Designed miniproteins, single chains. Designs and how they scored, part 99

Each design is a single chain, and the fold is of that chain. pLDDT is the mean over its residues in the fold that is shown.

## One batch from the design tools (miniprotein)

Design m3438
Fold by ESMFold2-Fast:
Structure m3438 (fold): chain A 68 residues (1-68)
Amino acid sequence: MGRFLADAQMAAGMLGSSEGSQAAAEALEQNPYASKEQMLDMVAKATGKSREQVREAVEEARREREAS
Protein backbone atom coordinates (compact mmCIF):
# COMPACT_ATOMS: atom_id res chain seq x y z
CA MET A 1 0.00 0.00 0.00
CA GLY A 2 2.69 2.57 0.89
CA ARG A 3 4.40 2.14 -2.49
CA PHE A 4 1.18 2.88 -4.38
CA LEU A 5 0.65 5.97 -2.20
CA ALA A 6 4.14 7.22 -3.20
CA ASP A 7 3.45 6.50 -6.89
CA ALA A 8 0.10 8.33 -6.67
CA GLN A 9 1.81 11.35 -5.06
CA MET A 10 4.41 11.35 -7.87
CA ALA A 11 1.63 11.19 -10.49
CA ALA A 12 -0.14 14.15 -8.83
CA GLY A 13 3.08 16.17 -9.12
CA MET A 14 3.45 15.24 -12.81
CA LEU A 15 -0.16 16.08 -13.74
CA GLY A 16 -1.20 19.00 -11.54
CA SER A 17 -0.25 22.53 -10.65
CA SER A 18 1.48 23.12 -7.30
CA GLU A 19 -1.94 23.76 -5.70
CA GLY A 20 -3.53 20.67 -7.27
CA SER A 21 -0.55 18.50 -6.34
CA GLN A 22 -0.63 19.71 -2.72
CA ALA A 23 -4.40 19.12 -2.43
CA ALA A 24 -3.92 15.59 -3.82
CA ALA A 25 -1.04 14.87 -1.40
CA GLU A 26 -3.16 16.04 1.57
CA ALA A 27 -6.12 13.86 0.52
CA LEU A 28 -3.84 10.82 0.08
CA GLU A 29 -2.17 11.37 3.48
CA GLN A 30 -5.59 11.59 5.18
CA ASN A 31 -6.62 8.31 3.48
CA PRO A 32 -3.52 6.04 3.61
CA TYR A 33 -5.72 2.90 3.64
CA ALA A 34 -7.78 3.93 0.62
CA SER A 35 -8.01 1.47 -2.28
CA LYS A 36 -5.99 2.07 -5.45
CA GLU A 37 -9.17 3.18 -7.25
CA GLN A 38 -10.02 5.65 -4.44
CA MET A 39 -6.49 7.08 -4.58
CA LEU A 40 -6.74 7.51 -8.37
CA ASP A 41 -10.09 9.29 -7.95
CA MET A 42 -8.66 11.64 -5.30
CA VAL A 43 -5.74 12.64 -7.55
CA ALA A 44 -8.04 13.05 -10.57
CA LYS A 45 -10.36 15.40 -8.64
CA ALA A 46 -7.49 17.44 -7.17
CA THR A 47 -5.58 17.81 -10.48
CA GLY A 48 -8.60 18.08 -12.81
CA LYS A 49 -7.40 15.12 -14.92
CA SER A 50 -9.28 11.94 -15.85
CA ARG A 51 -8.77 8.74 -13.86
CA GLU A 52 -7.18 7.13 -16.94
CA GLN A 53 -4.60 9.94 -17.20
CA VAL A 54 -3.80 9.56 -13.48
CA ARG A 55 -3.53 5.76 -13.85
CA GLU A 56 -1.05 6.13 -16.74
CA ALA A 57 1.05 8.61 -14.72
CA VAL A 58 1.04 6.23 -11.72
CA GLU A 59 2.20 3.37 -13.98
CA GLU A 60 5.02 5.59 -15.30
CA ALA A 61 6.06 6.53 -11.74
CA ARG A 62 6.06 2.82 -10.80
CA ARG A 63 8.26 1.92 -13.80
CA GLU A 64 10.76 4.64 -12.85
CA ARG A 65 10.86 3.34 -9.25
CA GLU A 66 11.28 -0.31 -10.35
CA ALA A 67 14.02 0.65 -12.85
CA SER A 68 16.18 2.27 -10.17
Scores: mean pLDDT 75

Design m3439
Fold by ESMFold2-Fast:
Structure m3439 (fold): chain A 89 residues (1-89)
Amino acid sequence: MEAEIQKRLEEGKKLIEKAEEAKKTNKVMSPKEHVDYAIGLHMIRDALEEKKKLGSATAEDEKQLNQYEKELIDTLERFEKVESEKEAK
């Protein structure tokens, strides 16, 4: 299970870093990058939640889980709003 958790954490981190780099470079994220960012956050949250289910989560892991969950909720809310208010160019 540790390998699965680590794989998900690494994949999530890569997606987040890729989206963050794009945002840093041009101050905006494309719809694809918004999706990748949300997926990355979801993967990290899922991995930490799996660790919690296994009973191996520490207080630090729980704090990280809360931080990533909050960030995911914020990101998904912003993404949903962009999708619903999106005008065709």
Scores: mean pLDDT 71

Design m3440
Fold by ESMFold2-Fast:
Structure m3440 (fold): chain A 83 residues (1-83)
Amino acid sequence: DLERFKEVVDTFIADSKKVIDLINQNKFSKDELEKLKTQVEGEFEKLKELAKQVGPEAEPLLERAQKAKDELISAINKKLKEL
């Protein structure tokens, strides 16, 4: 469970960084950025539910995922203001 959760978190963080790079390359329309924001918030809620099933050992991993989510949401919001 913890190892599986770590893999999901590592994937989420890696995907978030890749998406930020694509945002910075102007690869997304305004509509796509708005959908992406909803999607990433939904994926993070799923991570929170999985963390509850793992228990306290998941807390540091969830914090790392939250930082990645916050950075991605910040990048989306910044780009939306430019469009």
Scores: mean pLDDT 87

Design m3441
Fold by ESMFold2-Fast:
Structure m3441 (fold): chain A 98 residues (1-98)
Amino acid sequence: MEEEKKEKEETLKEIEETLKKAAENEEPIPEEVIKKMQELIEEDFSLMPEIAKIYGEALVEKALKNIDKYKYATEEEIKKFYEKELEEVEKLVEEKKK
């Protein structure tokens, strides 16, 4: 049904805009949007790749907006990474000595 195909395209764009707005406001993705995506996939599975791309892009943008929150965890991770780097450098120095 051609009319429904146009409505599905408009709904897909609405989902994209809503996901972007949620990312900008640093809010959780609305359950209604997730439900709409599931309904579209159930009705027309060919939309799955497009929905997956839109959803993935929104998740990445949301993660970037919350980068300060991730930085608090990253400080411990950086320390561990630096310690491991020092151990690896020590091994390279020993190998260079024969």
Scores: mean pLDDT 61

Design m3442
Fold by ESMFold2-Fast:
Structure m3442 (fold): chain A 94 residues (1-94)
Amino acid sequence: SMEETFALLQKQLEEFLANEEKARKELLEHLSKYEPEKVEDALRWFELTVEGIRNLDEEKLEEALRIYAKMFNVPEEELEKVIAFMKEVIEKMK
């Protein structure tokens, strides 16, 4: 159900925020070794994601998703579906 999906997502977001410093370090270490050209975009993506989740800021989360899509060549149609889903989730969390 959507309520079960929402509860699971909320738990995942809380776990992400609790481990943000570790996640940031691991992401940067990986990218520095394998994809150094993505480090700047990844840092901005991480900061926007963390701040967006903490403040339930749809604009910051949308910008973060668009940066992620650029970094990993996610198709625009797929990106727009994820953005729409994210906005629905944030509205329900408020």
Scores: mean pLDDT 77

Design m3443
Fold by ESMFold2-Fast:
Structure m3443 (fold): chain A 100 residues (1-100)
Amino acid sequence: LDIRDFDPDHGVASLRETAEAFGISQSTLRETLRRIVTGEGSLEAVERGVLSSDLIMTLAFERALQGASIEEVLEALRRLGLSDVIIESARLSLEGLEKS
């Protein structure tokens, strides 16, 4: 892993980096984030173009609901340098959604 550890209080990745990791366009990412944060999410993260780990995790779930495979979503999280603990939590949550 060539990426430094990211603190939860710091932005994990830019809009560009997140879009590239998930294999989507920046416009698709921005539109997805607008849907996720509409209804009492923090719009400041979208406007700053820097995403927290929590927002990236919410995006991961939304991408899985849109038909992305669990492995593709987890690979994107690994590319963004999220910790193994966060990635494992995401895996368990996504597998729970798939089984139900």
Scores: mean pLDDT 68

Design m3444
Fold by ESMFold2-Fast:
Structure m3444 (fold): chain A 91 residues (1-91)
Amino acid sequence: MDINDPLFQALVEATLYLMSASIHKRIAERLYKEGKIEEAIKEYEEAIEYLEKGIKVLEPFRDDPEAAEMIKALKEKIEELKEKIKELEKE
């Protein structure tokens, strides 16, 4: 792809947001193991915000199969993290 392709730039930006979300998820998992539940929830919420930013960047390209597949994957990750937060809030 041309580096100036808007779809290519959106896919790269969404991938960087996914990487940021993954880092916050790992920090949250470590904080949870340390008994820092409130801090862990905050880091999971940060991870969700990064995934939502990735979806917003891809939204104009949702009819493209590659972008649609990435949007689906990001939405699934958001739902997994939301469920994890609900589980932690019960403890």
Scores: mean pLDDT 87

Design m3445
Fold by ESMFold2-Fast:
Structure m3445 (fold): chain A 90 residues (1-90)
Amino acid sequence: KKISPEVAVESIREGAEQVLQETKDETWNEEVKRVAEKAIELAKKGDVKQASEYIWNAVLESKNPEASLALEQLRLRFHGLNYETYQEKK
């Protein structure tokens, strides 16, 4: 499904704010902030697909598993997916 740039920006911003608020004392939260800021810039330019790909590449490149998990959560929210839909099996 296609996501509008405005929805993408809002989802990334809200997700990042929640992670950053809960992880203020963690050094890896700066990585999440940096990735979110870049993804928001890409989404604002209308490059929603590139914003999503940027977050996914950051998940793969992260040296911290907690940061990687937080970025994966952010990406799922970006696509409007939740864990129930993602993990659903027939």
Scores: mean pLDDT 69

Design m3446
Fold by ESMFold2-Fast:
Structure m3446 (fold): chain A 105 residues (1-105)
Amino acid sequence: SMLEKIKKALELTKETYKKLAEIFRKKGKEELAERLEKHAELQPELLKAIEELVEKEKLSEEEIREILKEYYDYVKKSLDVAVKEAPEVKELAEETKKKLDEILK
């Protein structure tokens, strides 16, 4: 179902942000690590907001898919920023983008 795809995408984003936080913490970038952990914690809240919007607004599956594409673009940009800050996370970022694209197809 579309909600299952949403849940998978948000869970993957959560896992990636937690892994990024661990890498940045090991590099002594504690504040950035804490921010990434907070963003990971927000993924379940975003899922609830999307579910409520679907029920209230009577959004179609296609409209939900478009919203998720916008979300993916935002996540992609955040991952690009992480790569610029720590080039060693490039492979993790690219893998996450690829998996998100596959989930949302």
Scores: mean pLDDT 81

Design m3447
Fold by ESMFold2-Fast:
Structure m3447 (fold): chain A 57 residues (1-57)
Amino acid sequence: MEPSPEARALRLLHQAAENGDFDGAKAGARELGVTDEQMAELARRLGYDELADYFEA
């Protein structure tokens, strides 16, 4: 019903992949309380290797 932080993080990753706005995705994740490590793991599972590398840096 209400989207979980993980569901919202997935939306941010899809948006960043479309727009190339990795900084915006990182800022959005911080607002959601999702860690860079969690974002990197989610991005890698989705095949967004460039995004995963960005969050792992």
Scores: mean pLDDT 79

Design m3448
Fold by ESMFold2-Fast:
Structure m3448 (fold): chain A 69 residues (1-69)
Amino acid sequence: GALKTEIQQLAAEDPQSAPLFNLALKAIEQKDYETAAKALAIASQEAAKPANKERALKLAKVLGDLAKK
């Protein structure tokens, strides 16, 4: 889906935060959206580039909403 594709792109664009994006992808595969949202929230603080921080934060909010449903 579009969410997985964007997280994969972020992992490729930000090697320093790639472990957090890969953790989020694995959590999504397991339907653990709470863990995925937490991993992306941490990545939004640690990512090297401001644009990647904003993208990670947006994805964290989307997955956090999915975890509540």
Scores: mean pLDDT 82

Design m3449
Fold by ESMFold2-Fast:
Structure m3449 (fold): chain A 66 residues (1-66)
Amino acid sequence: PSEDDLQKEIDESLTLMQNSVLKHTMSDEDLDEEIKKLTEKINDPSQSKEEKEKYQKQLDRLLEAK
């Protein structure tokens, strides 16, 4: 529990930092292009379930940065 709570705090801090950088450095057009690319990877039948979950998390981060 304590180790999981610490890891969660670290992950949340890193996500906030990444979202701040994306909001200030990435245009809406660049975000839309990256979202499209990630969506194509998620829909690729050759991708494993683990890879799809990884791309889904990355997509969620970009959507939050919008």
Scores: mean pLDDT 71

Design m3450
Fold by ESMFold2-Fast:
Structure m3450 (fold): chain A 90 residues (1-90)
Amino acid sequence: SEVIERLERLIKELEELEELKDLEPDPEVLKEAEENRDLLVEHAEEIVERFEGEFKLVKPRISELDKESLQALKDAKAVLELLLEALKEK
């Protein structure tokens, strides 16, 4: 699956960011993602495409991001991991 391969690539790139390693995802963001799991699966391709575009813009400046922006990336990684799990269970 192209979407699964793209998700695995994004998650790997996010996991390799030292700036995110000491951060924990927001439990409320994870809860909202689980509650909307089916909706995330339905829009998986659009979610991945949006994330790829946004990450491409921020990655070169990752060391210059504030803590709030880094937390948003960590939360995003957790949502992408949830989406990957949901797609593999299908």
Scores: mean pLDDT 85

Design m3451
Fold by ESMFold2-Fast:
Structure m3451 (fold): chain A 94 residues (1-94)
Amino acid sequence: FSQNVANDIFSNADDVVDALTRLLTGYADYISKTDPKRAEQLREAGRRLADAIRNGDVQAAAESLLEISDLIRPYDPFTAGQFFNMSQALKEAS
């Protein structure tokens, strides 16, 4: 994930936002069946992430990815780990 993550995310922001929005909507829909409050928190974190990526706000994107990682961890610890790694890579880029 190193330096290339920031370049990949911000060089084609719309495609990355579209892909992440689809993925996070799927997780929120799944989580909402057992924990509607957590699902709503995930949707809000996803909206903040999309806004941060479109605005080139590396720090806000990293913080949103960390929140998303924490929210999905009980359901999918592997994917949560991927979002955590992305958050760390963006912090290193800023």
Scores: mean pLDDT 81

Design m3452
Fold by ESMFold2-Fast:
Structure m3452 (fold): chain A 86 residues (1-86)
Amino acid sequence: SEPLQLSEGEKRALAYIAAHEQRYGRGPSVEELLRNSGASRAHIDGLLAKGLVREEGGRLHLTPAGRMYLKENAAELQPLIDEFLA
């Protein structure tokens, strides 16, 4: 099967969610992500459609598929996560 393709904004949104969970032990609010990640609502919707993130109570959380994607694409995504952690 073809590898799952993310846009640049979807990568930034996914990396921001991972960084937020690492720093705070919880997913970001939609407003925090839109303000701080450089991603748009369309990028959040793309990640939701791809099953990499879920929304619960106005917060965004990594799914098991999202965590697997981050692990499998660590060489590309870890630098983005580290940027948000700095």
Scores: mean pLDDT 88

Design m3453
Fold by ESMFold2-Fast:
Structure m3453 (fold): chain A 77 residues (1-77)
Amino acid sequence: SATEATLKALVAEARAAVAAATGGITDEADLSREQLEAALRAAVAAAEAAVARLTDPELVAKAQEQKALAEAALAAL
C-alpha cells in the first residue's frame, strides 16, 4: 500500500539520519553531548516528516508523541 511504502521510506530516512548523527555508535553512554543533541534533532525531524506524510490518525498520533518526547529530551540537555 501507499502507506506501507511511505512508512518504509520514513524508517530508512530516520535510520540514515541517526547513523549520520551518531557516527554509527549505538550505546547512548558512548555518545558525545554534540552527537546526542544531533541524534535528538534527527529524531524530531523524523517525527515531523512522519506527521506530514502519514494519513493514518493512530500513526500520526504516535509520531506526534515521539516528537514531543524527543523535544523534551533535547530541552533537558
Scores: mean pLDDT 77

Design m3454
Fold by ESMFold2-Fast:
Structure m3454 (fold): chain A 59 residues (1-59)
Amino acid sequence: GAVELLMERLGLSEAQARSAVAALQSGDETVRLVARHELREAGASEAEIEEIEALAAAE
């Protein structure tokens, strides 16, 4: 799932990965935009962010 992908590819802790997934699942567009930006800062590519968002939306 999205949590496992964040941990494996970005080296995030389980708590950090779960927090990021929850932010991406938020109904608030600003919260989602901030979460996307934080993933880019952590070294995620745009393609990886899109993959993570798709997995988060399916959960």
Scores: mean pLDDT 83

Design m3455
Fold by ESMFold2-Fast:
Structure m3455 (fold): chain A 77 residues (1-77)
Amino acid sequence: SSSQQQQNLQNMQNVSKDPNVKKYMQQAAEAEMQGDYKTAAKYYQKASDEAKKNGDNDGAKALQQQSKYMDQLDRQK
């Protein structure tokens, strides 16, 4: 939905400027836009792990919640 896309974009702006976090978030967003929620969940989880490694615990938590939400959408197929 449009509200989900807006929230996803805001989450992307609020995370660490680490290139690996940005790379995984870009891959997650691309998969999400294609309806590939399983792949999106995987990349949001990788982005979360990288953010946590960088000390961005708030960003990591937001990305982990987004990953879990993608998993829920995948299970509704």
Scores: mean pLDDT 78

Design m3456
Fold by ESMFold2-Fast:
Structure m3456 (fold): chain A 75 residues (1-75)
Amino acid sequence: AEKKLDELLEKFKEELLKYLSNEEDKKELEKGVEILRKKMLETLERSSDKEATIEEIKEILEHILEQIKELLEEE
């Protein structure tokens, strides 16, 4: 479960970094992803169905990426 979470968050971070040119914004993204990772790990440890929780996290991250990409490409 943790390995899949790390892979999902790394992909999420890499995709967002493509849209950031400012070093300060990149640093804030790194902090945000680290906080998110800690919160999601705690949720996984407490989950009775870790596989279902991972799938839910994947869908949420993919939706966030699509929304951010659309917003940045239209601006």
Scores: mean pLDDT 75

Design m3457
Fold by ESMFold2-Fast:
Structure m3457 (fold): chain A 70 residues (1-70)
Amino acid sequence: SSRLREAEELLKRLGLSISAEELFSMSDEEFAAFMEKELNLPPGLARALLAFVHDKVEALRLLVSLRSAS
């Protein structure tokens, strides 16, 4: 799947060791908590990004962009 491949690459770019399949099996709450912990983000930032884009892959793209912009 092209979405699985893209998610794998974005997770790799963020330095995360989780699989794309495991990522897609997470709830929105589990996704937000995982990203906030692993990337040391402010509480609620990953939840807010996910709510804004309504898509886990697009949320990953934004997280990569934020890391590249600093």
Scores: mean pLDDT 82

Design m3458
Fold by ESMFold2-Fast:
Structure m3458 (fold): chain A 101 residues (1-101)
Amino acid sequence: MSAAERFIRQVSYEWEQMLTRLGSSTSDQQALDIAREMADRIRAIADERLSPANAAQVHALIDDMLAAFEDAVAGKLSSDEFFAKVNAAMQKIRDIARAEG
């Protein structure tokens, strides 16, 4: 079991928890708060597990995902466009984690 696999598993878990909580959200504000909580947890995991340079790259990708989520909530992105951006960001996070070792 590699450090990269453990990090990827933790990020995937946070994403799945966010999607579950979003299914029960009753307002745009609640949905944004849920997404922000996920973002904060993934940033903390990156800071704990990755080098500072790689953690900074993951932070930027999480910020991009959060911005895409805000645009989706505002009706500026379709579901397909949102998930395409998320899948691209998640793939980059996996690549960064594997580069860490």
Scores: mean pLDDT 81

Design m3459
Fold by ESMFold2-Fast:
Structure m3459 (fold): chain A 63 residues (1-63)
Amino acid sequence: SAADEARLAALVARARELAAAMGLDLPESTLRAIAERVYAELRGRDVSDEEVDLRLVQELLRR
């Protein structure tokens, strides 16, 4: 859906911001894969921005 596409796009953008803040130079395909994984895990849940950021950071640190 358009809402799901918008949510995924926002997660990709946030993953990119967090990666840059952490000094990680990751390809767009890797950032998208991380965002898609986090999106799948959090889909249908009412989660805080802080929880989303924490989950994205956890995935970025696994690389």
Scores: mean pLDDT 80

Design m3460
Fold by ESMFold2-Fast:
Structure m3460 (fold): chain A 65 residues (1-65)
Amino acid sequence: AEKSMIVNPSKPDFVDEVRKFFGLSKDYTGKLNIFVDGRKFDNLEDALTWMAVEGKPEMKVTLVT
């Protein structure tokens, strides 16, 4: 299954918003299949860091389970 959301990484709570939407704990460090605007990440930390650096007003985040 897959889940997608649109989020603004310039919002101060965007990290918590993404974690809450996908049902991930704050301490989850396991491997994931995450896509941000078509770019693949294997962990949440790298995806969130890249989103914060890009700073687009709307970014599509997809989690594939």
Scores: mean pLDDT 79

Design m3461
Fold by ESMFold2-Fast:
Structure m3461 (fold): chain A 70 residues (1-70)
Amino acid sequence: SVEEILEKLRSVEEEYRKKAEQINADYQARLAAGEDPAAVQAHAEQEFLKLSREYRKKIDELRKELEKAV
């Protein structure tokens, strides 16, 4: 149902938020530990790119399920 798909969407958004917070926490921790800022930035960008790809894939799957339900 559309309602079930919307619930799954909220779960995906919550998971994205949680993982994004973790990446930001790791970013701040590495900077506080005195790691090279350029290397820390590159690492964070790679982690966000991976997270964005996972999120996009899940959203695309839900979009296709919505098209079938409507």
Scores: mean pLDDT 85

Design m3462
Fold by ESMFold2-Fast:
Structure m3462 (fold): chain A 81 residues (1-81)
Amino acid sequence: MKEEEENAELGRKLLEALEDILRWLEEKAKSEAGKASFRQGLANLEARVEAAAPEAPREERLRRAGLELMNSIKKRRKELL
């Protein structure tokens, strides 16, 4: 049975995609204020996701974190307008 290894690989691919999105956004938000706000948002997001789903499988937690991160990114883009 290799379902745990398959879930780990899915988690890695999700993290890689999120890192690419984060890099793109950091390049777009060149101001120090924008970067600081984004980092604070990520820290708050990570804390909320961990609190909301501490017992969830790692792959599911990563998926939820990815969705919340995408929502936070969209909100940050709106604030940068």
Scores: mean pLDDT 60

Design m3463
Fold by ESMFold2-Fast:
Structure m3463 (fold): chain A 68 residues (1-68)
Amino acid sequence: MKFDELTEEQKKAYEALREWREKHGPDYIPSKEELEELAKKLGVSVETVRFAYEQLAADRLRERAAAA
């Protein structure tokens, strides 16, 4: 999915999760509690954060598949 296809709330969550991945490394998997805390911090729903995380994970999987 293209970043421009996301809503503003989903973009905020996507960017925050990307920063977490950059800070903690590409194999870092946030817990459900961490996703809930991030949702509260960003003022979005937990569903929005989970959706953004799923998109980030799918993008990473696509990049790995294309490199094979």
Scores: mean pLDDT 73

Design m3464
Fold by ESMFold2-Fast:
Structure m3464 (fold): chain A 56 residues (1-56)
Amino acid sequence: MKQKEIEEHRANIEKHRAGLDKAKALEKTAPNSAGALKADYESAIRIHEEKLKELE
C-alpha cells in the first residue's frame, strides 16, 4: 500500500514549501535565522522528493 506513503511525502513537501516561503519573508528582520530555516526546509524537501521517486 505505497499510495498512502506517497501522499504523506507529497503533503510533507507542500508543508515544507510553505515554511520555506515564510522563512524567506523573515530575511528582512532575521536574516541569520531565515538562512538556517531555508537550509533546513530545502534539505527536508529534497529527502522527501528522493523517497517519493523510490516509491513511484
Scores: mean pLDDT 79

Design m3465
Fold by ESMFold2-Fast:
Structure m3465 (fold): chain A 93 residues (1-93)
Amino acid sequence: SAVEESIAEVDEDVAQLRELGAPQWLIDQLEANKGLPAETRELNLIAAILGVSREEAREIRREMENADSERARELYERLMSHFREATAKSLAA
């Protein structure tokens, strides 16, 4: 089932990330989304990284899909910047 597949994927990712010393906030986010479809897990992670609602994250992802190359690059750069900042902050704590 899709739920069993989701659980297996999250468990594998969490195990690997723990061995690599990934920040606890990332592990917690993945665990909280266990059993959810891949698309929903992606939206929830984007929402957590940007500090927005899941509805807003869905709109941002839709904008990324429909954006021209310049706009898409700007949106991806913002997401990557927030991810690095959240990770650095977590590792420093």
Scores: mean pLDDT 74

Design m3466
Fold by ESMFold2-Fast:
Structure m3466 (fold): chain A 90 residues (1-90)
Amino acid sequence: MVNELYSRRLLLLADRAEVAGVGDPELVALARELAKLSLREAIETLLTRAGRLDPARVEELLKQVKEEIEANREQIEAQIAAAEAELAAL
């Protein structure tokens, strides 16, 4: 499901950033927090932090992200699998 792929991708990005010693620790912590949320709640959180929380914008971004994930599902799943394999090899 979209929420599962989104959550897995965020956790992998956070894990890779920690292993590589790159990324702001606050952004890594944010990625881990967002991974626990639904896609809608994550979008609302990011827009709130940016000072741009608008219900219409949340619905627009939610639709765009869902459409992008579904259109690129196989590519996203392949990227996640490759990243998981790279982390396991470390």
Scores: mean pLDDT 71

Design m3467
Fold by ESMFold2-Fast:
Structure m3467 (fold): chain A 65 residues (1-65)
Amino acid sequence: MIEVDINIDPNSKAYQVIKNIADAYGIKIKLGEGEPKELTLEDVIRIAKAIYEAVKQGKKEILLK
């Protein structure tokens, strides 16, 4: 799976937006262990690129940790 070194708060608005994008493309988000980070715009872009790469590679999951 594609791993992104970003721990996200699942109760955040940013998570809701990212999850909606992932769900639209059939990508499942898995959350790893660690302290949740407040996301910058650059972090959101990195996660969006990971979703895009997962779709392009025929993968169904990404891991945020």
Scores: mean pLDDT 79

Design m3468
Fold by ESMFold2-Fast:
Structure m3468 (fold): chain A 110 residues (1-110)
Amino acid sequence: SELEQKIKELWVEFEVQLIRTSTILRIQARERGIESEAEKIMNEIIELAVKAYKAFQQGNYEEAIEYIGKMLERIAEMIERYSDEKIVVKQLERLKEIAEEIKKLLEELR
């Protein structure tokens, strides 16, 4: 469907933004001496994104929405933790916006 194609396109945008966010966050976390904790949280976000996409591919839209919801909570925690780092916040906010749009479109599919 047209809606499913739009979700797939947004997922590509999400993956590109996730790479940018992960790279910037890792550099900033290294300067703060918390690189391993930043990697752990980013890995949790990646795992939730993978689970959400798999649920979407299987037609389990409700499950996909739940995983995106959990992912958005983790992104919000990171925005709060890095609130003083403008470049990190900007990347995380963009990641959040894409994830929120995916969630909205999935809610339209159910």
Scores: mean pLDDT 85

Design m3469
Fold by ESMFold2-Fast:
Structure m3469 (fold): chain A 100 residues (1-100)
Amino acid sequence: MAEKRRELMEEMLKVIEENWEETKEVLKELGLESLLEEIEKVYKEGKEKLEKGEEPTKEEVLQMLTAAGISKAAKYLKEGKPDSVIEELEKEMKALAEEI
């Protein structure tokens, strides 16, 4: 449903915003600056689309889910969380992707 895609995009944008400093630090430490640039691009394009009242495509929502998932994983890595927390995050992201 289109409305569910917008709600999920808004939620994922907020996740990226809330974890942005941790995401930058971790990805720079890992030498993954190109991935950081891609996350910023996905965030910007998603935000602009929502602000214009345009309906995001399934592919755009999946890109946003991926970016938000990486941001959360970076935060958990910085906090020293165990693998079980990452596995739970993967299950959550997969469930959200299946709702689109």
Scores: mean pLDDT 79

Design m3470
Fold by ESMFold2-Fast:
Formats: sequence, C-alpha cells, structure tokens
Structure m3470 (fold): chain A 74 residues (1-74)
Amino acid sequence: MEEDIEALAEAALAYLEKGLEEMEKVTDERIEVEAAGLAAETARLGKEKVDEMKAVNEKEKIIKEAAKRVVEAL
C-alpha cells in the first residue's frame, strides 16, 4: 500500500522535475514566465499519470494520498 503510493507520487514527481530542470537554464525574465508555464503543464501531465491508476477501484484511496504527496513536494 505505502509502496504503491510512493510509486505513484514518484512517477508524477519525476515528470514535474523534468520541467523544473528546464527552468534552471532560464536567465531572462520573459523566458522565466514561459518556463513557469511549462513546469505547470508538466505537473498537470504528472497528475494525469495518477488519474490512470484510478482504473482500479481499490486504488482510489492510494491515488488520493499519492496526489497529496506530489502537492507537498511542490
């Protein structure tokens, strides 16, 4: 159970971290705004990964807890 939550959160977080790494290369303020938008989109895609796990009814509680951890790690 806890391992399932970690795996789900880890997958979503890995997606988000990729967007955040791109932001490190930004130096201009205008580009920073665009990079922030890209990071937000990456977070949304990570959330979609969590939603895919919802196919299993029994995993509903695990998904909610995994989503919580992703938000806390943000």
Scores: mean pLDDT 58

Design m3471
Fold by ESMFold2-Fast:
Structure m3471 (fold): chain A 107 residues (1-107)
Amino acid sequence: SLRERIEELIEKLSEEYEAVERARAAYELGRIAAESEENARLIVELGAVPKLVDLLRNDPVPIVRRAAAVALGNLLRQYPEPVLPLLLPLLSDADPLVRENARLALE
């Protein structure tokens, strides 16, 4: 099912997985979110947003941070209400790289 696929992708965002797997999981979540508001709502319901925000802020690998930013941007476009409050504070973050990735998510 789509739910099971999303749950597997959210699991693959975890630090125990290789950077290439975390980046692919984030990109695939972003792609699924971009397909419909229903998909974006399900991704939010299953808890992806806080994990993607954590990757955007803290992942040591730039491509993973970028993939998380793209996924958050796609979620924001389809279902802004739960995503926007978590992204807006990042524009004022102390770390300039976090601010840049947040700008990327917001386009």
Scores: mean pLDDT 88

Design m3472
Fold by ESMFold2-Fast:
Structure m3472 (fold): chain A 68 residues (1-68)
Amino acid sequence: MKEEFEKLVERAIKELIELVKNQDFDKATELISKFAKELRKLVSPEEAMEAVQRLVDAIFEEKKKLLE
């Protein structure tokens, strides 16, 4: 149910943050695209877009903190 979706989102966020800390921004962007495609198999397109937007926001905030 929803727990599988939530776990997938949390794993993606952690992995993306790790890529951002490693300065692999290109790989982070590609991972978001693949993640969005995987989400569409589990939830509606709108739910997938919402999750992707949260990932992008998390990356943006993490990158902003690196610049302080």
Scores: mean pLDDT 74

